# Designed miniproteins, single chains, continued (4): the designs that were tried, part 85

Each design is a single chain, and the fold is of that chain. pLDDT is the mean over its residues in the fold that is shown.

## One batch from the design tools (miniprotein)

Design m14934
Fold by ESMFold2-Fast:
Structure m14934 (fold): chain A 125 residues (1-125)
Amino acid sequence: SSMEQKEIQELMRKALDLLESDPTFAPFRELPDNAALGQDFSSVISRPMSLGKIRELLESGKIKTLAEFLELILLLVQNALLAYPDDSEVVKQAAALLDRALDFLEEHASEEQRQAVIDSFYVPI
């Protein structure tokens, strides 16, 4: 991998370390227990996601860009919104997790890295 790729990987690792260390985000550290959440959860959530799963995908080289990283964070938040009542603590924690991840990227990602995220969401015609 290029030096730039190594810098992007380290940025994603630091973001995950920050999110995993915060007790507020403990519900998102591991994949949901489908047996505890029941059949209704499995019928609504097609792609379970956790901070631990995102780390696994990062370390195995399955995600390489900040856009891919952010897409997985958004998936985690979307899953919480679909699975839990909107006034629940878990949904508030999911919103806080997204805000923390975005703040970290704003503070630590370069202008070029932020532009690459924007470009990934807007396909040129």
Scores: mean pLDDT 79

Design m14935
Fold by ESMFold2-Fast:
Structure m14935 (fold): chain A 89 residues (1-89)
Amino acid sequence: SDEEEILRAAGKAIEAAQAGDTEEAIKYIEEMREIVNNSPLLSEEDKKEVEKYLDKAIEALKAGDNDAAIQYVADATGIALKGLRKARA
């Protein structure tokens, strides 16, 4: 499911960021972005908000602020999951 794929990608991004592996973290953030953008259940508004937080996560990683990057990935994940659950209600 999109929810399971998003959670897997987000988890891998957070794990890489905790390890200081910026390239791997960005790779999984971009995987998460692709899953979100290809989801027919997410609104364009929810996709745009997720993209905003994923962009902030990448900028934080490039600045060496891994803790901020982890929080932004978590925020993006929460928006995506809420949007998916709303679509199923």
Scores: mean pLDDT 88

Design m14936
Fold by ESMFold2-Fast:
Structure m14936 (fold): chain A 71 residues (1-71)
Amino acid sequence: MVPPEVVIEVQEKLEEYYRRGDTNPVKIAEDILEVAKKYGLSEKEQLELINDVITNQEVADELKKLIRENL
């Protein structure tokens, strides 16, 4: 289960990007993955985070690609 503090930090970052009009899905995905790695999330928990929090499909796709490339 993804810790609530990780969900909150990711949601706050996404809200900040949306507010600025920053639509670069690769940069957003890289920043979200760094948060997940900082908290030591497993691959399963990283995928749960994407499903629970990431509503932007382009960001979700880039995150899944980055997770797969780090296997």
Scores: mean pLDDT 76

Design m14937
Fold by ESMFold2-Fast:
Structure m14937 (fold): chain A 73 residues (1-73)
Amino acid sequence: MVSEEELEAAALLTGAVAIAVTAKKHPSEEEIKYLTELKKELEERLAKETNPRVKELLQAAIEALEEAIKASK
């Protein structure tokens, strides 16, 4: 059974992927700012995380957000 933390991390990954797919075409400056702030928060959480499953999910979410931000350029 997944832990509550793993489920939360999986939800964050799902949200990040959904945002990345949506942001692929002409994201606004406000959307780019939101993605950048969200990525920073996830990176801070990843640095403090000890659960390897949660780390993997957070890393994937961060990568999805990076691709969304890069696609905006």
Scores: mean pLDDT 72

Design m14938
Fold by ESMFold2-Fast:
Structure m14938 (fold): chain A 79 residues (1-79)
Amino acid sequence: LDPSRKLSSAEVAEILERALAEIKDPAVAGRLRRLLLEAMSRGDENNNVSVSVLLEVIEELEKEDPEAAAILRRLLEEA
């Protein structure tokens, strides 16, 4: 993953939707949704989010939900 790459809010929302489809625990899903919405709020003037910000989300999620963090990382690599 290139940390300088930027994703649009629409691309981040699509990644969130795909991740939520794979995550069965509603508590984990809630944490992922919160973290990604916070990341989207940190977007630039064009609402683009850098991969470096999304990597911060993965690191935060990995502390409590390493399986969900792995799902998010895979989806980012596929995007």
Scores: mean pLDDT 80

Design m14939
Fold by ESMFold2-Fast:
Structure m14939 (fold): chain A 95 residues (1-95)
Amino acid sequence: SLSQKLADQLQAAADKAEKTAKEAEELAKKSKDPQISKEARSLSESSRDLAKKLRELADKFSKEKPTKDQIQEGNSLMVAVDLLAAGVDFVKSLA
């Protein structure tokens, strides 16, 4: 079904967010610069929160037909995944 395909896309986005969180956490632990460590830790926490929201929305899409507002929410969360990944790459380039 279309709802299942959307749920699968949200799960894949959550997997990407969790990967970003792990990369940011490792950067925070390895960096000797307090500002880089602080920013990387913030990005890790934000990415983990995003993954949780994406998985919760995916679960809803698998169980019930999504509303227009829920589809818009999913799109916004997926954009946030890409922005946080770019943020980690930027901070990593400064380390």
Scores: mean pLDDT 88

Design m14940
Fold by ESMFold2-Fast:
Structure m14940 (fold): chain A 76 residues (1-76)
Amino acid sequence: GSLEEKIANELVELAKTKTPSEIMDKIRELGKKYGLSQDEIDQLIDHFYRSLRYNTLEEAAREAGILLGRLIQQKK
C-alpha cells in the first residue's frame, strides 16, 4: 500500500487502545520525523480534533493518517 495507507493503518491500530491525546502525540512525532513544519503539524492536530466531534476515534485517526501521508508526499 501507499505511505498514506501505512500511516493511516498505524494510527487506526493505536486508536483501538490509546487516547485521543496519545494519537495527537503520535501525529506530532511522525510529522517531525518526516520533516513537516510546525504549522502543518498544528493544522493536522486541529483537523483531527474537529473530526472527533463527528467521527469515531478510529475514523478520525484514519483521516489524519491519510492527510499526514499526503503532506509528506508533497515534500518529495
Scores: mean pLDDT 86

Design m14941
Fold by ESMFold2-Fast:
Structure m14941 (fold): chain A 99 residues (1-99)
Amino acid sequence: ELEKLEKELEELVKKLKKAIEEGAPKEEIEEIVERIEELYRKLAELTGTQTEEEVEQGLKILRAQVELDILRQKLEKEGVPQEEIDKKLRELQEEYRKK
């Protein structure tokens, strides 16, 4: 059961990255994120190794990462130079990690 959920989570994370890279509709990205969140909560419940605070923090980090990836895709589509995109995303990643 645990191994099955971990494998499903890995596949969904790969699918999420690919969907964002390919510019999938926001609805499709949201469906994948919701599925990842459900599996993350189930894994935490099964293992009993994470507190409620740790689970919520993990989900908050996931949402922040998705927002950063969507922003990257948007800036690329708008023709923003890659160097400027990389700098902006790096600054936002540091901000999310500190706060």
Scores: mean pLDDT 76

Design m14942
Fold by ESMFold2-Fast:
Structure m14942 (fold): chain A 70 residues (1-70)
Amino acid sequence: SKLDKFAEELKKLNEKEGLSSKTYAEALLKAGIVTEEEAKEIEKMPVKKAREKAEKKLKEVRKEEREKKK
């Protein structure tokens, strides 16, 4: 799922670079959760705000995946 892909990409980036707005943005982009323009916006945010934005996007993805799962 997109959620699993996000978690895997974020873990890889955290191991290489540490957690930052850039790593959150890249993980979201690679998971297909945000557009390139949204990722650039998130990258410019403080880490706390980038995390909050990621959590909001993940909540939306969870709702979509749950509604399609029978």
Scores: mean pLDDT 78

Design m14943
Fold by ESMFold2-Fast:
Structure m14943 (fold): chain A 101 residues (1-101)
Amino acid sequence: ASASLTFTVKKDGKYKVIAENLGDLDVGVEVRDSKGNLLGTAVVPAGSRAEIEVEVKKGDKLTVTVTAGPGSGTTQVRIKLIDESTGEVLGEGTLTVTKPP
């Protein structure tokens, strides 16, 4: 089971994707550009947080995909996109993944 969201980047630079796992399942987080290139990945255990640094070109799209790990249950993952040079939050969303028993 997986869920995703997409951000459009307005400036070239380094960005940080923050994933906060608020639920009961460990998750994998994957960040890809509009061409499908893998820019970064992390495992985020239940109740934990990870930060993924990515380099992006102006006008490109970042797709963040959250995939359920082992076990059964539901988790919500809060995703934030931050400009590393300024610390500005450029976007955020919450993804829910459910894996049946």
Scores: mean pLDDT 81

Design m14944
Fold by ESMFold2-Fast:
Structure m14944 (fold): chain A 80 residues (1-80)
Amino acid sequence: SDTPEARQRIREELPGILEREVAELRARGDERLAELARITYEALLLVLEGRDPSEEVARLLALAPGDAEALAASIRAAAA
């Protein structure tokens, strides 16, 4: 649900999830996936704050051309 309460809960929980997932991916040597995950979570946090994620979307597309297009489109749609 896109309520202020739900957004606040996600803001509180998301940084912990990000740190755990990125650390797990790095621990097993998936550096590219770790960076993709980090940029994705950074973009989602910006959307939740009502801020522009365009710079993070550009970083995703630069890191994974083609593969990140659907993800980038989803982030842009969420920001609109």
Scores: mean pLDDT 76

Design m14945
Fold by ESMFold2-Fast:
Structure m14945 (fold): chain A 87 residues (1-87)
Amino acid sequence: MEKEIAEKFSKINDLIDNGDYEEAEKLLEEMVEKYKDTNPEAANKAILYLAKIKLLKENDGEKQEEFTKLELTDEEKAIKFAKEILK
Protein backbone atom coordinates (compact mmCIF):
# COMPACT_ATOMS: atom_id res chain seq x y z
CA MET A 1 0.00 0.00 0.00
CA GLU A 2 1.24 3.51 -0.86
CA LYS A 3 2.41 5.56 2.16
CA GLU A 4 -0.20 8.25 1.35
CA ILE A 5 -3.02 5.65 1.44
CA ALA A 6 -1.72 4.17 4.72
CA GLU A 7 -1.57 7.65 6.30
CA LYS A 8 -5.16 8.40 5.20
CA PHE A 9 -6.44 5.15 6.76
CA SER A 10 -4.52 5.97 9.96
CA LYS A 11 -6.29 9.36 10.10
CA ILE A 12 -9.65 7.67 9.38
CA ASN A 13 -9.08 5.22 12.27
CA ASP A 14 -8.34 8.16 14.59
CA LEU A 15 -11.56 9.89 13.47
CA ILE A 16 -13.60 6.72 14.09
CA ASP A 17 -12.03 6.29 17.56
CA ASN A 18 -12.99 9.91 18.36
CA GLY A 19 -16.57 9.41 17.09
CA ASP A 20 -16.08 11.77 14.12
CA TYR A 21 -17.98 9.43 11.79
CA GLU A 22 -19.10 12.17 9.35
CA GLU A 23 -15.51 13.34 8.64
CA ALA A 24 -14.31 9.71 8.40
CA GLU A 25 -17.12 8.90 5.91
CA LYS A 26 -16.21 11.96 3.79
CA LEU A 27 -12.54 10.90 3.56
CA LEU A 28 -13.52 7.28 2.80
CA GLU A 29 -15.92 8.37 0.02
CA GLU A 30 -13.10 10.50 -1.47
CA MET A 31 -10.79 7.45 -1.36
CA VAL A 32 -13.36 5.21 -3.10
CA GLU A 33 -13.83 7.77 -5.90
CA LYS A 34 -10.07 8.41 -6.28
CA TYR A 35 -8.94 4.76 -6.21
CA LYS A 36 -11.87 2.77 -7.68
CA ASP A 37 -10.16 2.47 -11.11
CA THR A 38 -6.46 2.84 -10.15
CA ASN A 39 -6.18 0.89 -6.88
CA PRO A 40 -9.17 -1.43 -6.30
CA GLU A 41 -7.56 -2.82 -3.10
CA ALA A 42 -7.57 0.64 -1.45
CA ALA A 43 -11.09 1.40 -2.76
CA ASN A 44 -12.41 -1.93 -1.41
CA LYS A 45 -10.77 -1.28 1.98
CA ALA A 46 -12.47 2.15 2.08
CA ILE A 47 -15.83 0.48 1.23
CA LEU A 48 -15.33 -1.94 4.17
CA TYR A 49 -14.69 1.02 6.52
CA LEU A 50 -17.78 2.88 5.23
CA ALA A 51 -19.95 -0.19 5.91
CA LYS A 52 -18.51 -0.52 9.45
CA ILE A 53 -19.34 3.13 10.23
CA LYS A 54 -22.88 2.75 8.85
CA LEU A 55 -23.48 -0.34 11.02
CA LEU A 56 -22.08 1.47 14.09
CA LYS A 57 -24.45 4.42 13.44
CA GLU A 58 -27.43 2.02 13.00
CA ASN A 59 -26.45 0.09 16.19
CA ASP A 60 -27.09 -3.26 14.44
CA GLY A 61 -24.91 -5.55 16.53
CA GLU A 62 -26.04 -8.70 14.70
CA LYS A 63 -24.97 -7.32 11.28
CA GLN A 64 -21.74 -5.95 12.82
CA GLU A 65 -20.83 -9.45 14.11
CA GLU A 66 -21.71 -11.08 10.75
CA PHE A 67 -19.62 -8.49 8.87
CA THR A 68 -16.61 -8.96 11.20
CA LYS A 69 -16.75 -12.75 10.67
CA LEU A 70 -16.85 -12.27 6.88
CA GLU A 71 -13.81 -9.96 6.97
CA LEU A 72 -11.82 -12.66 8.80
CA THR A 73 -12.96 -15.62 6.65
CA ASP A 74 -13.98 -14.34 3.18
CA GLU A 75 -12.83 -10.88 2.08
CA GLU A 76 -14.75 -11.05 -1.25
CA LYS A 77 -18.04 -11.79 0.55
CA ALA A 78 -17.26 -9.03 3.09
CA ILE A 79 -16.89 -6.53 0.21
CA LYS A 80 -20.20 -7.67 -1.35
CA PHE A 81 -21.92 -7.40 2.06
CA ALA A 82 -20.44 -3.89 2.53
CA LYS A 83 -21.72 -2.75 -0.89
CA GLU A 84 -25.21 -4.08 0.00
CA ILE A 85 -25.15 -2.16 3.33
CA LEU A 86 -24.14 1.06 1.52
CA LYS A 87 -27.10 0.98 -0.93
Scores: mean pLDDT 79

Design m14946
Fold by ESMFold2-Fast:
Structure m14946 (fold): chain A 73 residues (1-73)
Amino acid sequence: MSLSDAAEQAAIDMGHSDLAPKIAKRVREGGDTLQGALAAAGEAQHELYDQGKSADGDKLARAVGQAARDADS
């Protein structure tokens, strides 16, 4: 499983199917690296913060970051 696939699935599992393709695209644009996946997680977190959903943003960033670390191992 690529890091972009792992990040996309984590976003879907967290109930953010609308953000999942955007996160996956950002990870692919970063070269399917752990650094790129963590950057994509942070961007999605801030997008949810801008919507007033800070708790959901924190959970999404944690889930995407963990899935990327597990896939990178």
Scores: mean pLDDT 84

Design m14947
Fold by ESMFold2-Fast:
Structure m14947 (fold): chain A 75 residues (1-75)
Amino acid sequence: DEEEEMRRRREEEERRERELKQNQIDSLRRAIEELRAMRDRMLRDGRPIRTPAGDMTLEQVDERIRLLEEQLALL
């Protein structure tokens, strides 16, 4: 029945929204892990990471990790 079909479509859309949210969570966790690995490398080398926008300091990497962790906490 169309009512059952509409309910299934709504449930499928809710599932896709949950999958998208989970993908965002996984992406943020991966980004945090990569930044932590970068931080560990900076601590070993004692040098900032050079970017086209300028050198990224340890403090800036820590700030970026904090912002991503805050975003993860809101999801």
Scores: mean pLDDT 78

Design m14948
Fold by ESMFold2-Fast:
Structure m14948 (fold): chain A 106 residues (1-106)
Amino acid sequence: SVQDALLAILDELKAEPGAEVFWDPVDPAKYPNFYDYVPDEQSLGSIEARIRAGEIRSVDEFEALVTQMFTNYIGFYPEDSEEFKLAQRLAKKAQALLAALKEQLS
């Protein structure tokens, strides 16, 4: 199913070294101003929960959410941070995996 394919992409992103920092929502105690910047934050875990709940039903909806999530991280974290560099790498990996899935579905 489309849901199984999206979960497989998400599992590959979650398996990347250091990706556990994006599994759960950003800790407001560590970054108290993050939710002022991103009031409706998504994490890899929250996107997984929404797929499993049937709230994300298409490749395009998933791509928009994943792209926005990594764009928010890249915009928020300092350029010299591990989180910034990791978000850029995971964003590129997500785009490659999504491109491959779209080719299989076309």
Scores: mean pLDDT 81

Design m14949
Fold by ESMFold2-Fast:
Structure m14949 (fold): chain A 85 residues (1-85)
Amino acid sequence: SEELKELKEIFNSITPDQRMAILKASLEIQEYIKKKYPNDRETRYKLLAYFNIAIQKYLKEGELEIKPSDTEDQKYIIEKIKEVK
């Protein structure tokens, strides 16, 4: 997907340790989404798109804040991304 292409470009510009942390966060987020929404393909794609946008922002800006208006799923994704140093 286009989202995966964007993530791959970022992988080429970051450290090996950051790549491993992103891979770990990606796998944990994918398992979370799959377990919570096994029969809702649209919601899974939307959350994966959110992850791709959020991780790119975090890697470029160094900051990612949880807002009161964020869904529980969005908050989970942000917390996992923040594990990437």
Scores: mean pLDDT 78

Design m14950
Fold by ESMFold2-Fast:
Formats: sequence, structure tokens, C-alpha cells
Structure m14950 (fold): chain A 69 residues (1-69)
Amino acid sequence: MASVAQVAKAIAEEIKPFLDEKQAQEVTAKLNAARNGAQLHEALGYAKKLAGQDTLERAVRDAAARLGN
């Protein structure tokens, strides 16, 4: 089972190409600061505001596929 930190980091890597450099830095910082499910949920809400729902859902799916290997 992947830790919250591993999940958050994987999602940050998958979403990063869809954001500008400043947005990627802010989203990555929030995701990397997430230590529990509630903080991860808040970080994902912020990423959704910047990248949009479809991009976030794709990033989460791709991150889950990578962590499942």
C-alpha cells in the first residue's frame, strides 16, 4: 500500500506537465506537504482549480497505475 506522501508525489509528477512553472511549483508544494487524507484532499482541490477536473482525474489515474507496479 502506497503512503499518502508517495501518492501525492506521483500525482504531482503526472500533473506537472499540464501547468506553468509557477502553478507546478505551488501544486507540488501543497501535494508534498500532505501528510494525511484530509491534506491530500485539499491539495487535490487546489490542483483541480489550476489544471481542471479532467486533467486532475487523468493525473490521478496515471499515478495510481504507476504505483500499482
Scores: mean pLDDT 79

Design m14951
Fold by ESMFold2-Fast:
Structure m14951 (fold): chain A 83 residues (1-83)
Amino acid sequence: SAAEEAAERERQAALARIDALKQQAYALLGDQFRDNPQLFQTLVQQADRNFQGLSAQLLEKHDEDTAFEALLAFADALETALA
């Protein structure tokens, strides 16, 4: 149905935005800490732990709003830490 097609488009758009935010955050971390690869690896591992729960939630429940809010909060925290 049109409603199901709209819901799927919204889901795909949300996943794309989540992935873009994740890639942006990792790029900022990589650039900021390019001279310290050990610290970069530690920060990526910490970030990955935070994303694991969101990934499981998206796969099981398609709770895009909760995953989106958590990723925006994570991105905001990274921007604050890098400022």
Scores: mean pLDDT 64

Design m14952
Fold by ESMFold2-Fast:
Structure m14952 (fold): chain A 65 residues (1-65)
Amino acid sequence: MYAELLELLKNSEAEKLAELLEKYFKDQLDPRLDLLKVAQDMIDAWRDSVRSPAQLGDILSLLFK
């Protein structure tokens, strides 16, 4: 799971990332969340982290508020 999540973030595959989030986390997330928007936000944060010493955990915090 985490390896798949990381690979989708690295490849900027927002649609596949949203599907992964729905499959594994939908029941743990606010049902009103736009999972595609969450996936896009996570990809944007990952791209920013390549320029900074941010950890993958910081990006995951966008998912698990």
Scores: mean pLDDT 68

Design m14953
Fold by ESMFold2-Fast:
Structure m14953 (fold): chain A 64 residues (1-64)
Amino acid sequence: SKAENSARGAQAAAVQAEDLARSLTGKDEVESEGKATESKAIGIGRTAEAEAVLTRQLAPGISL
């Protein structure tokens, strides 16, 4: 579903941001920001997955 694809995209972007922060500075502050962004993206991803599951349960034969 679109929600699942969006969730995975957000998580991938967060991981890339963390890696970039480490490569550019190595500062704890920048790394902490990267970790916070990753945690937020994971939360959004889980919410999107839950929404997709509920949508399928409520309307299993309609647009999924």
Scores: mean pLDDT 63

Design m14954
Fold by ESMFold2-Fast:
Structure m14954 (fold): chain A 80 residues (1-80)
Amino acid sequence: SKEELIIGIEAFGGLVLIYAVVTGASDELKDRIIEVTEKMIKLAEEGKFDLAEKAYQTLLDGVRQGKLEEGVEKAEEILK
């Protein structure tokens, strides 16, 4: 459901933020993670599920590759 997707995006964004804090990311990068997460939630609320999923998958791939900043940058491009 839309509600379950939103909860999932919130949980994922929170985990990415925890990872950023633990790895000593800048305040700027942490703010960008929060903004990207909020934009994905807004897209899900608007029913734009494919775009929210694309942004989510792009950010996840960046985290998995140890390229958090690149993942955030690519997600931001999708969310423009």
Scores: mean pLDDT 86

Design m14955
Fold by ESMFold2-Fast:
Structure m14955 (fold): chain A 79 residues (1-79)
Amino acid sequence: SEKEKQLATFERWRQARLAEVEAKMTPEQVEVHRETLAQLGKEHQLYLDGKISEKEYIEKTTEILMERNKRILEIEKEK
């Protein structure tokens, strides 16, 4: 129980720090970040529901992350 309380405190601290990091992002970067999380969540749910294979899940999440990286780089180029 004490260990679980420490983990919950750490998770709250981590979420607060992620919010601080997002506050330093441009609005376009925050949009890409949030869209990426939504897409990853959707694919994760499909995998948990047995609608896609582990191979398809890995391939799709890799594609999503590669697209995110490309979009972030394009935003940084335009600054």
Scores: mean pLDDT 75

Design m14956
Fold by ESMFold2-Fast:
Structure m14956 (fold): chain A 115 residues (1-115)
Amino acid sequence: SAAEAARIREIGGGDDRGGAIALTASLRGLSLEEIDELEARAGDDEFIAEKTAEALLESMERDLGIRLPEEEREKLIREIARYILEGLRNGDLAAGLSRAQEALRRAVERYRRRQ
């Protein structure tokens, strides 16, 4: 909705934690209530990193029309969550997201090579 889009823009214009929350909300199509729940936990970097990692993986799977096996999904979520967490802790979310995107790209290449 217009209200959800406006809220995402406000959050994304803030700090790196806001950037991660805004990205997660945008990728998952979160409601205002769900966005408020994420903001309530903005101080929990590990939680925000995990939710952002899940959103990025789900977005990739939707765009490609695939579903990775559960074990591979769990390993990939842990890897990209670690990069996002490092970015949040270092005040460099952009670097964390860049590493996460590279890990997702390598996972897609591995998936295509097995099909």
Scores: mean pLDDT 84

Design m14957
Fold by ESMFold2-Fast:
Structure m14957 (fold): chain A 61 residues (1-61)
Amino acid sequence: VDVSKLTKEQIRKLVARLLDRPEDHPLVQEEADKIIEDIKAGNEKTLKVYNKQAELLGIKP
């Protein structure tokens, strides 16, 4: 899975599952926004980590 191809909603779902919180939780929104900024910055290490997590949790484009 390529996390850079995920929508904001899909990234929010990924974070919600990682944090074990609802998608509308403020901490989920904050963490999802941070991941989106890391993706924009081209941080390969962060991308590899979140690609693996998205694959394990079954979150796909």
Scores: mean pLDDT 76

Design m14958
Fold by ESMFold2-Fast:
Structure m14958 (fold): chain A 63 residues (1-63)
Amino acid sequence: SMAALAEKIKKEKKAKAKEFVKSLYDAALTDDEVYEEFKRYGSEELKLSQAEIDEIYAEVKAE
């Protein structure tokens, strides 16, 4: 179904976003630099909403 496909895509985008944020921290960027670069990538490349970006960033920071 279209709903199942949408959920799969959402889950894959979230996984890619988390890996991207972790890669920025591995490159020794500051929290502010990580957030700004992730906001760019998440909105432009992954087409995430601001709410999704903020949720994913908070989840990685809590890990």
Scores: mean pLDDT 83

Design m14959
Fold by ESMFold2-Fast:
Structure m14959 (fold): chain A 99 residues (1-99)
Amino acid sequence: DLSPEEIEALERALSLVSTSVDEEFDESKVLNRAKELLKEALKQDKGKAPVEHIAYVSVLLALKEQGVEVPEHLLEDAELIMKRYQLETLKLKYEELNS
């Protein structure tokens, strides 16, 4: 499924984001969902962006799906990344969460 490098990118993104989140959440559940989102994104959008950016957005969306209150500046970063690199798969998931 995911390469070791792709899994490491998700783990690094989760560690980075967790320092900015003020509430407790299930890290294993978030990471497992982020892995699913990254796999879906890579099927349609592979090579459009550095894997670190796709992993970062995947982690932020997984947190939001769990009801975690993600800081606005991180969501703004995710929106910018999705628009800049045309990450349509993750953009559709993000729009579903905001509808």
Scores: mean pLDDT 84

Design m14960
Fold by ESMFold2-Fast:
Structure m14960 (fold): chain A 66 residues (1-66)
Amino acid sequence: MELPEGVLTPEEARVVSLVAQGKTEEQIAKELGISPERVKELIDRAMERLGLKSREELKAFVTGKV
């Protein structure tokens, strides 16, 4: 899979990092000062940009750096 550097926006990257830490949408929303609906939107956009189909794949993508 070809993933160019900077494929995610800064907001999408921050949300993805917090998802990788095991935080819920409500916890991420509270930490970033945004709505849970906005968190879900950013996660969905990040998955679409990365060609991922599930949140588990998104977590693996962020944490799976060997």
Scores: mean pLDDT 73

Design m14961
Fold by ESMFold2-Fast:
Structure m14961 (fold): chain A 87 residues (1-87)
Amino acid sequence: MELSKEEIEEYQKIREELLKLSDDPSKPLSEKVVERIEEIMRILAEDLGLEEEEIKELLELIRNSKGKPFSDLISEIQKKLAEILKK
């Protein structure tokens, strides 16, 4: 099943922005960047078939990471996803 061209383009744009942050993960997260990460995580969690409860918890974690280094957020997200996916 193929996503619409608009959905694919939007997803890639978010992914590119995230990759750009990964190039310099010490940068503090701005509100705009947090919103974008929240958007990409929502899409990824939906694709992974996570429960609404798990999705809400991930989004809350991301929202509370404003002003923190991107590397810290990545570590927290990875730990949370590992806990969810291990079950």
Scores: mean pLDDT 70

Design m14962
Fold by ESMFold2-Fast:
Structure m14962 (fold): chain A 94 residues (1-94)
Amino acid sequence: SAMEEVRKIVEEVKKKVEELIAKSTNRGLRSLLGTVAHELELLLKEEDPEKMKKGLEGAIEALREAQTLADAELAEEIEEVKRKLEEAVKILEE
């Protein structure tokens, strides 16, 4: 199902966000990425596609903010994670 495919993406993205937190030395960046990880954890329990979509859009916005605090390497890894969540949003739109 679309929701199962989206949850798999959310789980993979959450794991990558946790790895990015471990690589970051910037307190503000870690805080924003921590918020994203928490939001994604809540989305793993979400059954409503509209609420899932809104939650994904919120996580994407937070990741855009996190990119502004990241060095070039981390910013590129955050971009990959953000694009995976954007693909999850597209799955819910089809």
Scores: mean pLDDT 87

Design m14963
Fold by ESMFold2-Fast:
Structure m14963 (fold): chain A 74 residues (1-74)
Amino acid sequence: APAPVVTTSTFTFGDIKVTLTLTQDGNTMTLRIELEKDGEKKVYEETLEFDAADPDANRQRIAKIVKKAIDEAE
């Protein structure tokens, strides 16, 4: 069986440190968003169905979830 693919990205948005962990396991994609500001850590986790035939839709869904998490952390 194919092993899960794990991708981790870390960036800063203003005063917020963002760590995004994306796990792809077959047709399932799990997003873990860790936001840290002023010593406060918030974690969001969302599971999505990954469609290899529509990479733009997958990208838009990821971007929407990340934006919502960041907006809630400000």
Scores: mean pLDDT 75

Design m14964
Fold by ESMFold2-Fast:
Structure m14964 (fold): chain A 85 residues (1-85)
Amino acid sequence: SFADIVKEKIKNNMSIEELKQFLLKAIDEMLKVTKDPEKRELLNEIKKLIPSATPEQLVKLAEALDAIYQGRLDEARKIIEEIKS
């Protein structure tokens, strides 16, 4: 999962900047293959939050990406709303 990869990279002292680039690349790849308008909306919302995110928030945003991939859109939206608050 994206969340497990992000947690592993943080544990191994990957830079926050490299972690953000990893997630932005993953989102861009998901957008290339995603036709569903709601999924695209959620992916773009996550993309907007990444540049200012803390490491803890990057883990949560990666959990939101996993939720989108699995079709759990309500869970993804909840995570996004919690970070925006």
Scores: mean pLDDT 88

Design m14965
Fold by ESMFold2-Fast:
Structure m14965 (fold): chain A 92 residues (1-92)
Amino acid sequence: PLTEEQKEMLREAMVDVLMEIAERRADAEGKLSYAVAREIITLFLKSLGPISDEELDRILAEADKDGDGVLDRDEVRALAERLSREILEKLF
């Protein structure tokens, strides 16, 4: 098992990778559509196992604080932080 320090390092690395991918796929205003966000989340989690459509829908709806159908940079970062924590809890 990983130490708490190693888990935190891995969590930060996961956030950094997800944010880099998200920034690369974002529009000129830094916004990410639900379709693109779903693709990124699915691709990121695919190596860890299948994720249900219902779970993806819940994740996206919770991340979209404004309910405008797009995710800004702050919303994507909050999602990445949450997702990385949940992944590590499931794996370790």
Scores: mean pLDDT 76

Design m14966
Fold by ESMFold2-Fast:
Structure m14966 (fold): chain A 55 residues (1-55)
Amino acid sequence: GALEVANEKAPELNKLLSKLSDDKADEISAIFAEKANSGTEEDARKGIEEAKKLA
C-alpha cells in the first residue's frame, strides 16, 4: 500500500530533507505526508517524486 511504498522511499527523501532549511523541509514533508495519507501507492510515489523535485 501507500505506507509501504513511503517506507521504502523515505530514507532517500529524508537524506534530501536533512540537507535543506527547516522551512523548506517542512514544506516538502507536508506535501509528501498529504500524498502518503491519501492511501494509494501511486499517490505516495508521486508525492516522493514531487518532493525530490522541490528539494
Scores: mean pLDDT 70

Design m14967
Fold by ESMFold2-Fast:
Structure m14967 (fold): chain A 90 residues (1-90)
Amino acid sequence: MNEELARRAEELILQAEEALKKGDVEEAIRLAEEAVRLVLELAEKGAYEEAIELFRKAGEVLLKLAEEFKSEKAEKVLREGYEKLQEILS
């Protein structure tokens, strides 16, 4: 069900934000990556507006990790997630 996937993704995004605030870069990346995976699943199920909004939130965490912590892994997760989301929305 779309509501359960959205709830799990939002929970993971909040946990990623908390990990980022604590300076746990690796955990923040792992949580944000898992959130992106659930967001892409939501998009594949046709929950486009919800997937776009949740991707925006996860993307903010990944962007901070890439810019402030110079994480190439976070940059890759953000780029690949965006490309896949565009493909689903096309």
Scores: mean pLDDT 86

Design m14968
Fold by ESMFold2-Fast:
Structure m14968 (fold): chain A 65 residues (1-65)
Amino acid sequence: DPALERLEALLRERGVVTREEALAALDVPDEVAESLFSLFDLDRDGVITPAEFEAGLALLRGEVA
């Protein structure tokens, strides 16, 4: 939850988030940060957009898109 809030704040600040930015900003082990990044990086292009973040949150909450 706090990691997801930090990721969302970083997206608001930067517009997109790279894997390295997520790893640096999240106060979690690298494996957890990479797992979260991979969940939200739906295009596997190495960045997360706000749209991808919202889609990933829906998947995490068990919502059918």
Scores: mean pLDDT 73

